# Designed miniproteins, single chains, continued (5): the designs that were tried, part 88

Each design is a single chain, and the fold is of that chain. pLDDT is the mean over its residues in the fold that is shown.

## One batch from the design tools (miniprotein)

Design m19043
Fold by ESMFold2-Fast:
Structure m19043 (fold): chain A 68 residues (1-68)
Amino acid sequence: MEERLRQAAEVLHEHGLSREALEEVARILGVSVETVRQILGVVEPPAERRATVERLRRALGEELQKLR
């Protein structure tokens, strides 16, 4: 998962929040684009998924910080 999060962070760093970048991140992480949008805070996740989404958001954010 950590290597996939790093690859996802590189895509976001290079291309930003474009539709194409979100689709590539979804492919890398093996999730839907909607799940990626929830992880990035673009849409609110369902209450039962909130803790998991927040954990993934923090991990992805840490990888993005390393690229800045």
Scores: mean pLDDT 76

Design m19044
Fold by ESMFold2-Fast:
Structure m19044 (fold): chain A 86 residues (1-86)
Amino acid sequence: IEASEEAREYAEKAQEHVGEAMAAIEAARAGELPPEEAEARALAALARAREYAERAVAELPAELQEEVRAGVDAFLARLEAEARAV
C-alpha cells in the first residue's frame, strides 16, 4: 500500500486526537473529570480526528478509499457513543 507523507501525517494527527478522546473518557470513568466536561472534550477531539482521517483517506488509492473510510467512520461512531455514555 502506497501512502504519501501527507497521508501519514494526517493519520498520525487523527490518532493523536483519538488518544485525546480516549483519555477524556477514561478520566471520567476514573472520576478525575466531570462527565459533561469529558463528553465535550472527547467529542471535540473526535471531530478533529475525523477531519484528519478524511484527509488521510483522500491521499489513498481510489480502490482503498471506500473500505478505509467505512472502517474509520464505524470506529469513530463507536467512540462518539462511548463519549456520550460517560
Scores: mean pLDDT 82

Design m19045
Fold by ESMFold2-Fast:
Structure m19045 (fold): chain A 67 residues (1-67)
Amino acid sequence: SLEDQATSLQLQINVFKIVHDSNLFVAELAKKKGKDDLAAEQLSDAKKTDDIISQLQQQLNQVQKQV
């Protein structure tokens, strides 16, 4: 159903938000320890998860318009 699709998309968004927050947390710890390369990698990963979340949010919005 459209409701099941919306639920699945929302759960996926929630998982990627946790991953994003984890990447930002690790980046901050890396910066505090002077590990700038590791911090840059974690920030890059966080940006990639932001892009995925944006795409999933657009899909969720499309599904929600049909209910």
Scores: mean pLDDT 86

Design m19046
Fold by ESMFold2-Fast:
Structure m19046 (fold): chain A 103 residues (1-103)
Amino acid sequence: HMEEYLEEIRELMRKAGASDETVERTVEAIRGAVDYARHQGRLEAAEQVPRAALESAKLAYERGFDGEAIATAAVTAASHVAGGDPLENAVRKGLEEAERAQR
């Protein structure tokens, strides 16, 4: 289930020119956010982490951002949901950070 979301993120990042190193680092960061949320007892948040990462990554990709900016969107959204932010807010924060990464 989570692996399907992560594979979509990998494909978006590769299409945008991300290196394999950046792709795998991004996936590991998202997995870390899931584990963090679970350890904090935020089980619903843990389930939403991959969804937030993918939604933010898709928005960054649709705006024509590069692979590094897409990675920033995914990881930022994942971290915010894992920390207890609502999904919609986390996705928005991911996109805002991606815009900064895009220069």
Scores: mean pLDDT 89

Design m19047
Fold by ESMFold2-Fast:
Structure m19047 (fold): chain A 93 residues (1-93)
Amino acid sequence: SEADKLLEQAEKYIDKASELVDEATRAVRDGDFERARELIKQAREYVKKAGELIDKARELATTPEQRKKVHELAIKSVAVEMRIIAVEVEIDL
């Protein structure tokens, strides 16, 4: 179904954003603030794309399983956004 394809793609984008945040955290630890900023910018773009797909999937969701996946991915997206904010605060110090 279209909703399932959107949710699968959204999860891949969230996973990629999470990976980029992990890399940015390591870059901050190493004192490479320029690389950390580039990685966080990329992570924000993936979170934005995931959010757009989640919103579209929510409108197309017809099963309880699809609605549950929308909620799970929305929560994961918020968690990654919070981690992005934490890295941005450290970079601005």
Scores: mean pLDDT 91

Design m19048
Fold by ESMFold2-Fast:
Structure m19048 (fold): chain A 82 residues (1-82)
Amino acid sequence: AAAEAGAVLTAALAALPAEVIAEIEARLRALRAKYGDSLELLLEAGRELLAWLRAHLDDPAVLAALDLFEEQLAEAEEKLKA
């Protein structure tokens, strides 16, 4: 689950920066719909990947997409906690 989440996020971020924001948002929504009961593992993997990417990427468009993704992960985590 966590490894699968990391692979999906990595695949999304491999896209061109102009398309990365939309792809990340679409994949996050799809994963919430598909893995509701395992979302906790997905969120943890997503946060770890975001921290790593911020340390290793310098593209402003990708960094902006990561900010949006992190915000959505935090919201999903709160909803998962009930």
Scores: mean pLDDT 58

Design m19049
Fold by ESMFold2-Fast:
Structure m19049 (fold): chain A 99 residues (1-99)
Amino acid sequence: SQTLFTARVRLASPLSEEQLEEIAAAVRERVSILARVLSVRARVDEANDPRTVIIEVLLEEALSENEAAAVAEEIAAAAREAAGRYAEVLSIEVSVEVI
């Protein structure tokens, strides 16, 4: 079993691929302190809203509810800080799924 976090970050302006890679790297660094990270991907929701960034964080283990809440907070904080360097952050929503 693994845990997948999906963060939807709404921005005032669109980001470049280089900026998305920087955001993914920042999220990976911070989450790796709390849990074993398999992958972090940041992408634009091009089909719906090009100013919305989707960050997917896949962890090696299934987390408890409290552990998942802590990781979700860290993802949101890291994404806000990293994305905020490039654009105004309007909202961040994090969902969690055990797969």
Scores: mean pLDDT 87

Design m19050
Fold by ESMFold2-Fast:
Structure m19050 (fold): chain A 56 residues (1-56)
Amino acid sequence: SEEEEKKKLLEELEKLWGMTDEQKALYTRIFEEKEKNEGFAIQYKHLRDMVELYRG
């Protein structure tokens, strides 16, 4: 599902960034607020783009 894919993208981004638990919580909250305002599809694409950027 898209929700499962979103979680996988968040996990991959967290690994790529070497996030602390505090940073993970903060980013999750920011993402949820943006998703509420801009919609799931825009934020999902944003996560995909971020992961691809960090993969090179």
Scores: mean pLDDT 72

Design m19051
Fold by ESMFold2-Fast:
Structure m19051 (fold): chain A 87 residues (1-87)
Amino acid sequence: SSRKEFLKNLLKSVQGAKELLQQLLAQTTDPELIAKLQALLADLDALIAEINAAIPNPTDAQMAAIMKRIEALDERIREIQRLLDTL
């Protein structure tokens, strides 16, 4: 129950982040940033798929995999934010 609620809330947050990144990508002309944003969007799509697969019956292994992916994603977001701050 609590795991399903967590995953549903996470799914909503990830979908919101994807929408914001799509808006940023539409306004970006820097080729390096475009490539990094496209890679990040692909990673968000993979995370959305994993969350949707886990929601019906979240296993410990699925939760661990999702958390590890979030940690890696957070590092990549921080790198992109640093690049944006230099523009």
Scores: mean pLDDT 83

Design m19052
Fold by ESMFold2-Fast:
Structure m19052 (fold): chain A 95 residues (1-95)
Amino acid sequence: VEELKEKALQALEEGNIDEALSYLAEIVRKYREAFEKAINLIKNNGSTLEASENLQKALEYRKAYQELVDALEAKGLTREEIWEGIRKKIKEMLA
């Protein structure tokens, strides 16, 4: 989590908005994966420890996401532009 957040912030400091959005999209993807894994473990009476660990990871990714969205908005991007950028990067990752 911290490594992806640091890379995104570094890209943003360098004015590389496109690269920052790529890292943000990866954070969103990892947040979703961790959250879904935790929910599936809970639903299937799996490991409580593993579910807790994945929920903690999801919370860390969610916090990183919020910090990066705030940083991008401070650079003049709208929430609409940020979300469209993330959507485009996620589609590229799924192709």
Scores: mean pLDDT 80

Design m19053
Fold by ESMFold2-Fast:
Structure m19053 (fold): chain A 95 residues (1-95)
Amino acid sequence: SEKYKKLLEALEYIEQGDYEKAIEALKEAGYSEEDAEKLVQKLKDSKVLLAAAKGAVEVALSGYTPEAEQAAIDRVLAASDPALQAEIRAEVAAL
């Protein structure tokens, strides 16, 4: 979907260190500026979370149902603690 393509674009910008473009791509994907800034902050300092988020979005683009795609992306992008991060890694590995 267009939203997931914009999410992938944003994640690639975070990987490149272009946080301004990442925020803009997240806003185009439907995130508020505040939520976009928070997502960039969470992902920029964790290569593992960034890789997991990118992997989940790439798998979603390959043919999941919309419900499964949204659940996987939301879990990965909303990670805030080590227990949730471990759960997300297990879920992404199962995709």
Scores: mean pLDDT 73

Design m19054
Fold by ESMFold2-Fast:
Order: structure tokens, then sequence, then C-alpha cells
Structure m19054 (fold): chain A 85 residues (1-85)
């Protein structure tokens, strides 16, 4: 699923390898990366937890998008990305 989405994004949208890598990293580790970066930046615990919550919601949306794309045909995926562009 993920590998097919990456190949589709490269082929259809002209998305750079770096953008795909960033998207994959965000889906896999987004919430933890936000937490670590906020902690390193000296963000207060309450504000840090709010940032982590937002990142987890973004991660959930990306996982839902991936599952939706997995159920779509190649043609349906193309139309989906065309509507987003």
Amino acid sequence: ALARVEEFLKTYAGVSDQQIANWKELMENGAELVRKKAEEAGVEEEKREELVKQAREDQKEMKELLEKLKKMSEEERKEFFEKLA
C-alpha cells in the first residue's frame, strides 16, 4: 500500500523524492518527531502536548488517506489527486 502510494505520487504528481520521504516520515513518526523537536526547543509541557495532539490528528488523517487510496483503483487515485491539485 505505502510503496504503491509513493510510486503513484512520483509518477502522477511529480512529487520529489524528498517530499515523499517527508510524508512517509510524518505518517510513521510525526507525533514523536513533533514532541522531540518541541522538547529540544524548550516548549512548555502543556504547549508541547497540544502540538503532539495536533500531530497525532494529522497522522490519523494521513493513515485514513492511505487506507482510502489502498481501496481505490489507479484511475480513482489519479482523479483524487487531480481534485486536490
Scores: mean pLDDT 63

Design m19055
Fold by ESMFold2-Fast:
Parts: C-alpha cells; structure tokens; sequence
Structure m19055 (fold): chain A 116 residues (1-116)
C-alpha cells in the first residue's frame, strides 16, 4: 500500500516535469530556433512518458494512464510539427537518436528509484 502510493507520487512528479518542459522549455527552444535541441528533448520526453504509462498500467491507475496518454499525444504532435521544419534528414536522425539515448538513461534511473 505505502510503496504503491510512493510509486504513483514519483510517476506524477516526473509527469509534471514533462508538462513544465512541454509548456516552457520546448517553446523557448523553438523561439530561439534551436530545433535540433527541441527534437532531442521531445524524443527524450516521449521515451520517459511511454515508460510512465507502462508503470501506471501495471498499477491499474486508469486516470493516470489517460493523463499520460494525453501528454504523449501532445509530445507526438509537437515533434511532428518541428520535424517538418528540419530539412536535413541526417540532422533529424541524430537529434532523435540523442533524445532516445538520454530518455533510456532517465528510464534506467527511474527504475532504480522505484525499486528503493
């Protein structure tokens, strides 16, 4: 019971950080024309959010799953918008790969935190 609630609170805290980045960090990068950094950060957030969804599903937290799905949708929509502005396919692939690698590293840290 106590451990389950702690995990839920951690997942919600991480989701709130993703929401803040989507509302403040990503728009700032776009305004500064840092499109590669925005793509890498969105891909990182997508990897993390998909992991949060998996954990919320394992806990049968249907409301949290729906909230995470809405954020995943917003991330995907923003990622497609920015990808359309990057003309160099190699630059795009490198940014996506960097974001995925950082996201996977963050997921490993979250998994370690959830096991404590």
Amino acid sequence: AAKRQQIIEILKSILDSIKDELEEGIPKLIKENKLEAAIARLEMMLVVAEFLKKKAEELNESELVKEIEEIIKKIKEKLEEIKSQVKDEKVLEEALKLGEEIGKAIVEEIEELLEK
Scores: mean pLDDT 88

Design m19056
Fold by ESMFold2-Fast:
Structure m19056 (fold): chain A 93 residues (1-93)
Amino acid sequence: SSAEEVAEELLKWAEENATSEQLYKLAIILINAATTDNEKAREKLAEEFRKLLEELGAPEELIEKMVEILLDPSNRELLLKLAEKLIEIAEKK
């Protein structure tokens, strides 16, 4: 599946399974990952994102695919759009 399809899968899963506070936390990590130029910072943020999704009970395959997306700086625009959508959902809850 494409990175966009994986992001849509995460969005749908998170809407059903995460609280507003948790959606904001996911969005903040994604924004920080999208805006950093530091590879080590991106790796740390990807690990924080993994741990949060594991705590929320997200499917392992979805977690692995999302971590790969966060580690690739070509996905910055996608991560920002995903974060915006997560915030929108959080505000409606």
Scores: mean pLDDT 89

Design m19057
Fold by ESMFold2-Fast:
Structure m19057 (fold): chain A 70 residues (1-70)
Amino acid sequence: MIPVTNEVAGAVAAKAYALGASPAQAVRLANELLARPELSEEELRELVLSLGFSEEQAREVVRVAREAAA
C-alpha cells in the first residue's frame, strides 16, 4: 500500500503531466488520490491507465509514487 500524502499526490500529478496529461487531468488524478488515505500499486496503475497512458507510463507513475512515499 502507498500512503497518500500531498507529496505523493503532487509527485504523481507532476509525472502524469510530464508524460502528456493535461493540467486538468493531472489535477483530477491528484484529487482522486487525496480522496484515499492509501491505495495499492494496482489501484494507482488502473487510475493512470484510465487517463489513456500506456502500461510502461503507468509503471513509471507507480515508481514515482513509491519513491515519494519513501
Scores: mean pLDDT 81

Design m19058
Fold by ESMFold2-Fast:
Structure m19058 (fold): chain A 63 residues (1-63)
Amino acid sequence: MSPERDADIALLYGAGLSQKEIGDVLGVSVRTVERRLKELGIDVNAPPVLDPSLAEKIVELVT
């Protein structure tokens, strides 16, 4: 058991990194990241969210 690695995975996922990015950063496979997130009770089925409010602010700034 590697509580240090599990904490790092949870922290990076909370920071908005994808499973692949977390795997690349920590030197583990995407499969390992996915397993650890599931074991920690973190739902990984949510797709990346585009912020429409941020997009509208950019359009307003450019106008």
Scores: mean pLDDT 66

Design m19059
Fold by ESMFold2-Fast:
Structure m19059 (fold): chain A 63 residues (1-63)
Amino acid sequence: SLLEGLQSLSGEERVALVERLTGLRGERAQDLLVRLVLGWSNRELAERFGVSVAAVSRLRRAL
């Protein structure tokens, strides 16, 4: 289905992008991605996950 196609193009690859750009792994990488989609600011994400604002900004541009 189109929904499955959108999930395959975004879900696992988006989590992999979080891991590459932030150094976070597994559940923490997924949690950052979910909160980014929910509208958390670059600063709030950086503070919560212990990553740089620049890393979050790069991730947002790559998504």
Scores: mean pLDDT 76

Design m19060
Fold by ESMFold2-Fast:
Structure m19060 (fold): chain A 61 residues (1-61)
Amino acid sequence: SEAEERARKLVAEAVRQGVTGPELGKAMDLLAEASHATGDERDRLYEQAAEWAEKAIEKAK
């Protein structure tokens, strides 16, 4: 899904930039949860993972 693609791209970008910390950890946990979920719940979890990845990147600036 588009939500999955966005979440994976943002997490990969954060990792590539050397971002660390609890916000990235939360994003990775949500990606793992999303992989177990289906339908609307899966997309919701990917959207949350993307938000936490964006927060991790912003906090690292």
Scores: mean pLDDT 85

Design m19061
Fold by ESMFold2-Fast:
Structure m19061 (fold): chain A 67 residues (1-67)
Amino acid sequence: SDDDRKSRLRGMAGFYRKYTAGFEADEAGLDQQGLAQLLDDLMRSQLSDEEIVERGREAFERQRERL
């Protein structure tokens, strides 16, 4: 539904805002394509906002570990 879509967009926006503000200096070292693909998959999934944020955080932490 439109409400579900709005909720997912809000979750993604909050996730991006929270992590881009914290990792601005590290963004050049991140796999931007991999992160974009992950977020697209999360957006298409039936996951809640909390699950989307958690999955996104795990991906950022994993990529930071590889830097």
Scores: mean pLDDT 58

Design m19062
Fold by ESMFold2-Fast:
Structure m19062 (fold): chain A 77 residues (1-77)
Amino acid sequence: MINQEALDAALAVYERAKPELRRATEGLPVAVAVGLELRVLGTVMDAALYAKDAAEAAAMVEAEVREVIARARELAA
């Protein structure tokens, strides 16, 4: 069952990260940019389903956002 507090925390991290994610993927091929954004959204869902609390949910999405941004920058170099 989806944990509403975990989902809200995960979505809050995603919404705050969206401008930086958009900037990081802006120059990439569409398929790659979409794949990286779907990876973050997949982690939001995983956090909602499997995180024990809101803090863990937020940390899961923050970690994935950092990895996705780093990957996008590597691909743009």
Scores: mean pLDDT 84

Design m19063
Fold by ESMFold2-Fast:
Structure m19063 (fold): chain A 83 residues (1-83)
Amino acid sequence: GSMSNAEKTREAFDLIAEYYEKQGDKEKAEEVRRLGEKLADSGATFEQTKVALANYAPPELKQIIADAKSLDELIEALRKHLA
């Protein structure tokens, strides 16, 4: 079946967390994953997800996050820039 909004929220935060893991910042990666889980479980809105993710994202990704119009677009943009 299609992913839920909760699963999409976790995916977006997992992509940023994986970026920090690859940079060697395991503590920040764990913090980002925890925040994504909490927001997904609380039913956070797309706008709440964008604000929270942008606060933890590296500077080069903040505009990409801000420009996304949906969770699907956000995930696609993050995958494209983090590949």
Scores: mean pLDDT 85

Design m19064
Fold by ESMFold2-Fast:
Parts: structure tokens; C-alpha cells; sequence
Structure m19064 (fold): chain A 70 residues (1-70)
């Protein structure tokens, strides 16, 4: 069971890092677009809220799995 929890924690950490990188790049592009055209502001705001929610959930889940493994 401990080994399974450690494996799940590593998978969740990998997903977290991938999500953070993808959202960082996506939000950077959307920020550049907003600088050129302010009509993208709403989409940028929505993207930030969504990214924060996903990252928080993955981080909390990874932390919970690590605590259970230890």
C-alpha cells in the first residue's frame, strides 16, 4: 500500500508540473494577445481562474497522497 501511494503521488506531481507548464505557456500567450487586443481580457481572466483551480486540486491531492505514504 505505501508503494502504491508513493507511485500515485509521483503521478500526481508529474501531472501538476505538466499542468503548471501548460497553463503558464497558455496564459503567457493569452496575456500577449490581450496586450494587442483588450477583447481577450475576459478569456485571460477565465483562464487564470481555471488554471488556479486545477493546479490547487492537483497540488492538494499530491500532498495528501504523500502524507498517506509517509
Amino acid sequence: MKAELEEKAKEMEKKLKEAEEQFREGLAELTRMTQQDPSFQSLLDQGRQHAEGVIKKLRDEAEALREKAN
Scores: mean pLDDT 80

Design m19065
Fold by ESMFold2-Fast:
Structure m19065 (fold): chain A 93 residues (1-93)
Amino acid sequence: KEKIEKIKEKIEELIKEAEEKGLKIVLRLAKRLLEITDKIIEKGKLTEEDKFELEILEGLAGIARGTGKRTKDEELKKLADELLELIRELLSL
């Protein structure tokens, strides 16, 4: 209960940072994560559909992180790593 609300706050912080830094791919993925998180909060439970959507999003965030590593974009790598951590924290609920 309290954990998911804290995760939501961290997602909102990540969205703001990605927007300020112009990291469009992380911004798009973080906004999708926020939508999924709001849906979980409204239902009061993590469904198999939500888990599947989170696993897809984890894959996409992994690609963004890999891009940051290859292009030596430290900000992209950092925010993609933060996004991955938040997705994994939700999957552990």
Scores: mean pLDDT 86

Design m19066
Fold by ESMFold2-Fast:
Structure m19066 (fold): chain A 88 residues (1-88)
Amino acid sequence: DEIIEFLKNDPNFSDEFVELVKKYKEIIEKEPYSEEALNAYGYLEYLKLSLELKKAKLPPEELAELLKKKLAEIEEKLKKLKKEVEEK
């Protein structure tokens, strides 16, 4: 689990934060069509985006464009999942 491994290797992230990420993954696996899973999925996707932006080492202008593009992609994924939740 690349996200959990990254968080454990960064001293700025607490054990409580790592446990929160694990809890969100468990919610998604157990109840993928729940409102709780939709919220958990959103938090994990935004966390992944934050890590990608940190790794990118881009100038502020390019970083802003990447952020805008990635946020739009996450929003579309969340809309699709929300529709699936509402249909069930």
Scores: mean pLDDT 71

Design m19067
Fold by ESMFold2-Fast:
Structure m19067 (fold): chain A 66 residues (1-66)
Amino acid sequence: MLEEEIEKKKSELEKAAQRYEDTANQLRDVAEKMAKTDPRAAEAARQGAKLYEDFAEKYRKEIESL
């Protein structure tokens, strides 16, 4: 029972972490493409990517604690 509950929570946290990581990667790609044409938009995208990376790291640490 407890092991099954832990596995389910781990799976849900892993999916959430992966989604945040994917979003961060998309924002980094946008930042790279916009860097020459709109430096302000590129900077905003980099800050967004960092925010989502921090969320992903938090979830990864929670997985490690399970």
Scores: mean pLDDT 83

Design m19068
Fold by ESMFold2-Fast:
Formats: structure tokens, C-alpha cells, sequence
Structure m19068 (fold): chain A 78 residues (1-78)
């Protein structure tokens, strides 16, 4: 699963978030990769669209990687 692969990348990079936040962050990023809008991803996760965008921003800021590079690293684990 892409979400599990993203979660493992984030954990390996030591991002300073709870396991629950990393889970939601990884799931949000996986849904966006599949072509879902932030609104659609938010509806599936039970959070706001603003929170989906915030999770992506935080993942990029804390890892120092682009969103494309995070997806590439996750896909390399599949």
C-alpha cells in the first residue's frame, strides 16, 4: 500500500509527529497521489481540506524533501 510506504519513509526520516498524525499524513498523501482532490481526501479521512493541505506542507518542511521525492522514495519500497 502506498500509504504504508509513505508512513515508513516519514518514520525513517524522524518527523516530529505522533504515530496517529503520521498515519493520517501518509493516507492523505496517498489519496492525493491517486488523483483525489484535497476535499475528496478530507472527506475519506474525516478531516478538513485545510488539514490535508497542512499535512502535506508539514511533511515537506520536516523532511526537507519535495512531495515528488517523498512519493519516489515511497514507491521504491513497493
Amino acid sequence: ELAEAIKEVLKELGVPFSDEEIELMARAMALLYQGKTPEEAAAELGISPEKVVDYVRKAVEETGLTIIELYRRAKAKL
Scores: mean pLDDT 85

Design m19069
Fold by ESMFold2-Fast:
Structure m19069 (fold): chain A 79 residues (1-79)
Amino acid sequence: MTTEEAKKRLLETGDPKAIKAVEEADKLEDQAAEAANQGDLDTARRLGLKGTEILRDGAKESGDEKTAKDLDRVIQEAR
């Protein structure tokens, strides 16, 4: 799955914890894009991974175990 698909699923749950996780991940993705634009690809990758981890944790807290497992796979492949 893509990170964008995970965000869509979490927003569709309507769970405040899932929504907060998406908002926090979006903030980190904006920071990752800024780092990439500055040429700092290592920082961009680190921030992107942190955003994905926050989405995974939000999925677990909201009871969306399928999305959490899909995101765990994404995290493992990126490391």
Scores: mean pLDDT 81

Design m19070
Fold by ESMFold2-Fast:
Structure m19070 (fold): chain A 57 residues (1-57)
Amino acid sequence: SAAERQRLKAQLVELARELSRYRKEGAPDAEIERVRAQIEALAAQLGASLFIQDLPA
């Protein structure tokens, strides 16, 4: 549904923001990889690959 797609997009934006924050703060590689994997999974559900730098803050 349109509502479901909007929810997944909102989650991707939040995860991309969290990933950028973790990278800036020097979070452990394991934590960065975990967030990246979640982004990839959600992006697959939307039928698109999103580049983190291109997502809204």
Scores: mean pLDDT 73

Design m19071
Fold by ESMFold2-Fast:
Structure m19071 (fold): chain A 104 residues (1-104)
Amino acid sequence: AREEAVEAARDLLKELSEEERRTLAEVARGMAEMLKDSHPELAELLERLAEALEAGDYEQAARAFVDAVPLLEAHFQGRALSYAELAELLREALKELRARRAAE
């Protein structure tokens, strides 16, 4: 389950352009800054995600993302996402990034 989510995330992240990686890293860093005092563990994972994305380290980025999303869902929805739902969210996020990139 978790391994399938990490593999799916890694494969999706590998296809990101340099600009898409920078945009996603900026979003993750912004979220980490907002959460650093209230949810320090989640903020640390989001910081790792941003750094890994900027470095092109897709394995570390995928792991940080997979670990961060269940914590976000537990915080905001009172529940954790399934790993299948996580993979679907990553596909949707990548589509959104590419659509926005194509419009610019």
Scores: mean pLDDT 68

Design m19072
Fold by ESMFold2-Fast:
Structure m19072 (fold): chain A 70 residues (1-70)
Amino acid sequence: SMDDILQEENEQVQQITEQHKKQVAAVRAQNDADKASPLQATINMMRVIAESTDKLIEVKQKAKKKLAEE
C-alpha cells in the first residue's frame, strides 16, 4: 500500500540520518586529532555529505517508483 511504501521510506531515511550523524562526529573528531586546516576539514566533510546525499536520493527515487506503480 501507499502507507507501507511511505513507512519504509521514512525508516530508511531515519537509518541514513543516524549513520550520517555518526560519520559527521567521526570526521570532526579526526579533523581535530589531525589539526586539519579549514580547507582539509571542509574536503573531509564534503565526502561524508556527498555519500549521505546519494543514499537519500536513491531511497527517495525507489519510493517514487513504487508509488507510481500503485
Scores: mean pLDDT 88

Design m19073
Fold by ESMFold2-Fast:
Structure m19073 (fold): chain A 79 residues (1-79)
Amino acid sequence: AREEATRLLAEAIREAARAEGIEVSEEEIEEQARKLTELMEEAVRAGRGEELLAALEAQPGMTPRVAELVREAVRRLEE
């Protein structure tokens, strides 16, 4: 579950960076994905997964594709 969520978040970060025209290394993407996964796990355990998801979907660079990847990651962490 956590590995799948981290992989989905890494893909989401990569797509968001591409949409914003930002160059980010794969190491930085993986590091950010791990940190975001930890934040999402805490929010899901606290029953705030939906609130966190809404906040993330409001961020710049959140295309429909990126939002779909983020929603899938949250679902994986709820299992």
Scores: mean pLDDT 77

Design m19074
Fold by ESMFold2-Fast:
Structure m19074 (fold): chain A 66 residues (1-66)
Amino acid sequence: GPAASAPSAEQRAEADALLALYQQVHTLTPEEAAELREGLAVALKDPAARAHIAAGRAALQAQLAA
């Protein structure tokens, strides 16, 4: 579908990276992982949500690096 209505390939790749990072500290079922992936990809379409996701990713990366 068009990028305006569906997550772009870039947003899906970013969602995949976020999911992989999250799964370093959380165990998810295949269903939970698929739902989180789609939810993140859709959220990344919203500039406000992207800012919150970026802050959360930075905090999680800092936690994992500590």
Scores: mean pLDDT 76

Design m19075
Fold by ESMFold2-Fast:
Structure m19075 (fold): chain A 77 residues (1-77)
Amino acid sequence: GELAARAYEAVRAGDREALEEAFREGLKLVDEGDYEAAEEVVDALEAAARETGNLEALRLAGVLALTIAVRRTVDRR
């Protein structure tokens, strides 16, 4: 997805502001119930974090993944 691609590029570029924006947009997707698009953002952040050693990106991926899991358990099986 477009947001996942932007998240990956932000981490690869070391662009903290773009990373924070992508993370906030990912949370908005969870709030809107678009868990599939939000999970694409998690995957992009994890992939870029592993490639770059960016622990902040890995932390944000974890926060987003946990938020998705909690919302899924409340909204549906």
Scores: mean pLDDT 85

Design m19076
Fold by ESMFold2-Fast:
Structure m19076 (fold): chain A 85 residues (1-85)
Amino acid sequence: MNYVLNRSSVLDTIYDQNQNIIDYIQQHPNDINTAQTRSQNLSDFADGNGFTDISQQNRQISQIQDPDVMIQRVQQMSQQIQNQI
């Protein structure tokens, strides 16, 4: 069965998962591949729920090779999401 979340619940989930990506990079700065995979999965989740702009941003984040740059991009996106919640 496909579970359909309302808009606020989807944004809360995306926000929480992006915070988990930041936490992961801070604890594991040499494991960028796992952070990239998590951002790509979150991009797919956002797209599946109709959040195309958020999906595109998480997809771009998944291509970042520098952990400090990835943290900055995720933080910027998280501020935008928080303003919508």
Scores: mean pLDDT 81

Design m19077
Fold by ESMFold2-Fast:
Structure m19077 (fold): chain A 95 residues (1-95)
Amino acid sequence: MEEIREAAQRLTEAIEAGDAEAALEELERLTELLIEEIKNAPKEKVPSLATAAVILLIGLAVLAELTLNPEDAARVVRAAEEAARRILETAKEVE
């Protein structure tokens, strides 16, 4: 849980700094941590955890669109959409 919060904070800081490459690296780290959390969660908690993870990724994508230049924002948004897909697929496999 703390590692997920730290990764989300680092991603937010990278976006606010305008560093798209750092943002993409931190997004991948956050995605891997979220996938691990879902795989290790009790089955009854998986839907809530997957929903919370997708909401977090949507919020980060919106922040990128507001903060980064259009080309860099598009890259981060596409990566966040792919991350959300990976999370939802992982949640289906656990069920």
Scores: mean pLDDT 85

Design m19078
Fold by ESMFold2-Fast:
Structure m19078 (fold): chain A 58 residues (1-58)
Amino acid sequence: ADDSELDAALAAGPKAVRELAHRYGQEGKADLMQRIGRRAFPKQVEGGRAGAEALAAA
């Protein structure tokens, strides 16, 4: 479910990832936002949550 949404968003591009991060932020799902950051920015594993928050803020 959540992994499927993340995979689809990653395939669709950064705008879709940003929309998903925004939605999870509104729902207060910090763990899912961290997962977005980790999967979208594996090179920034240390800052996965910060990456997802930056996407949501954009």
Scores: mean pLDDT 66

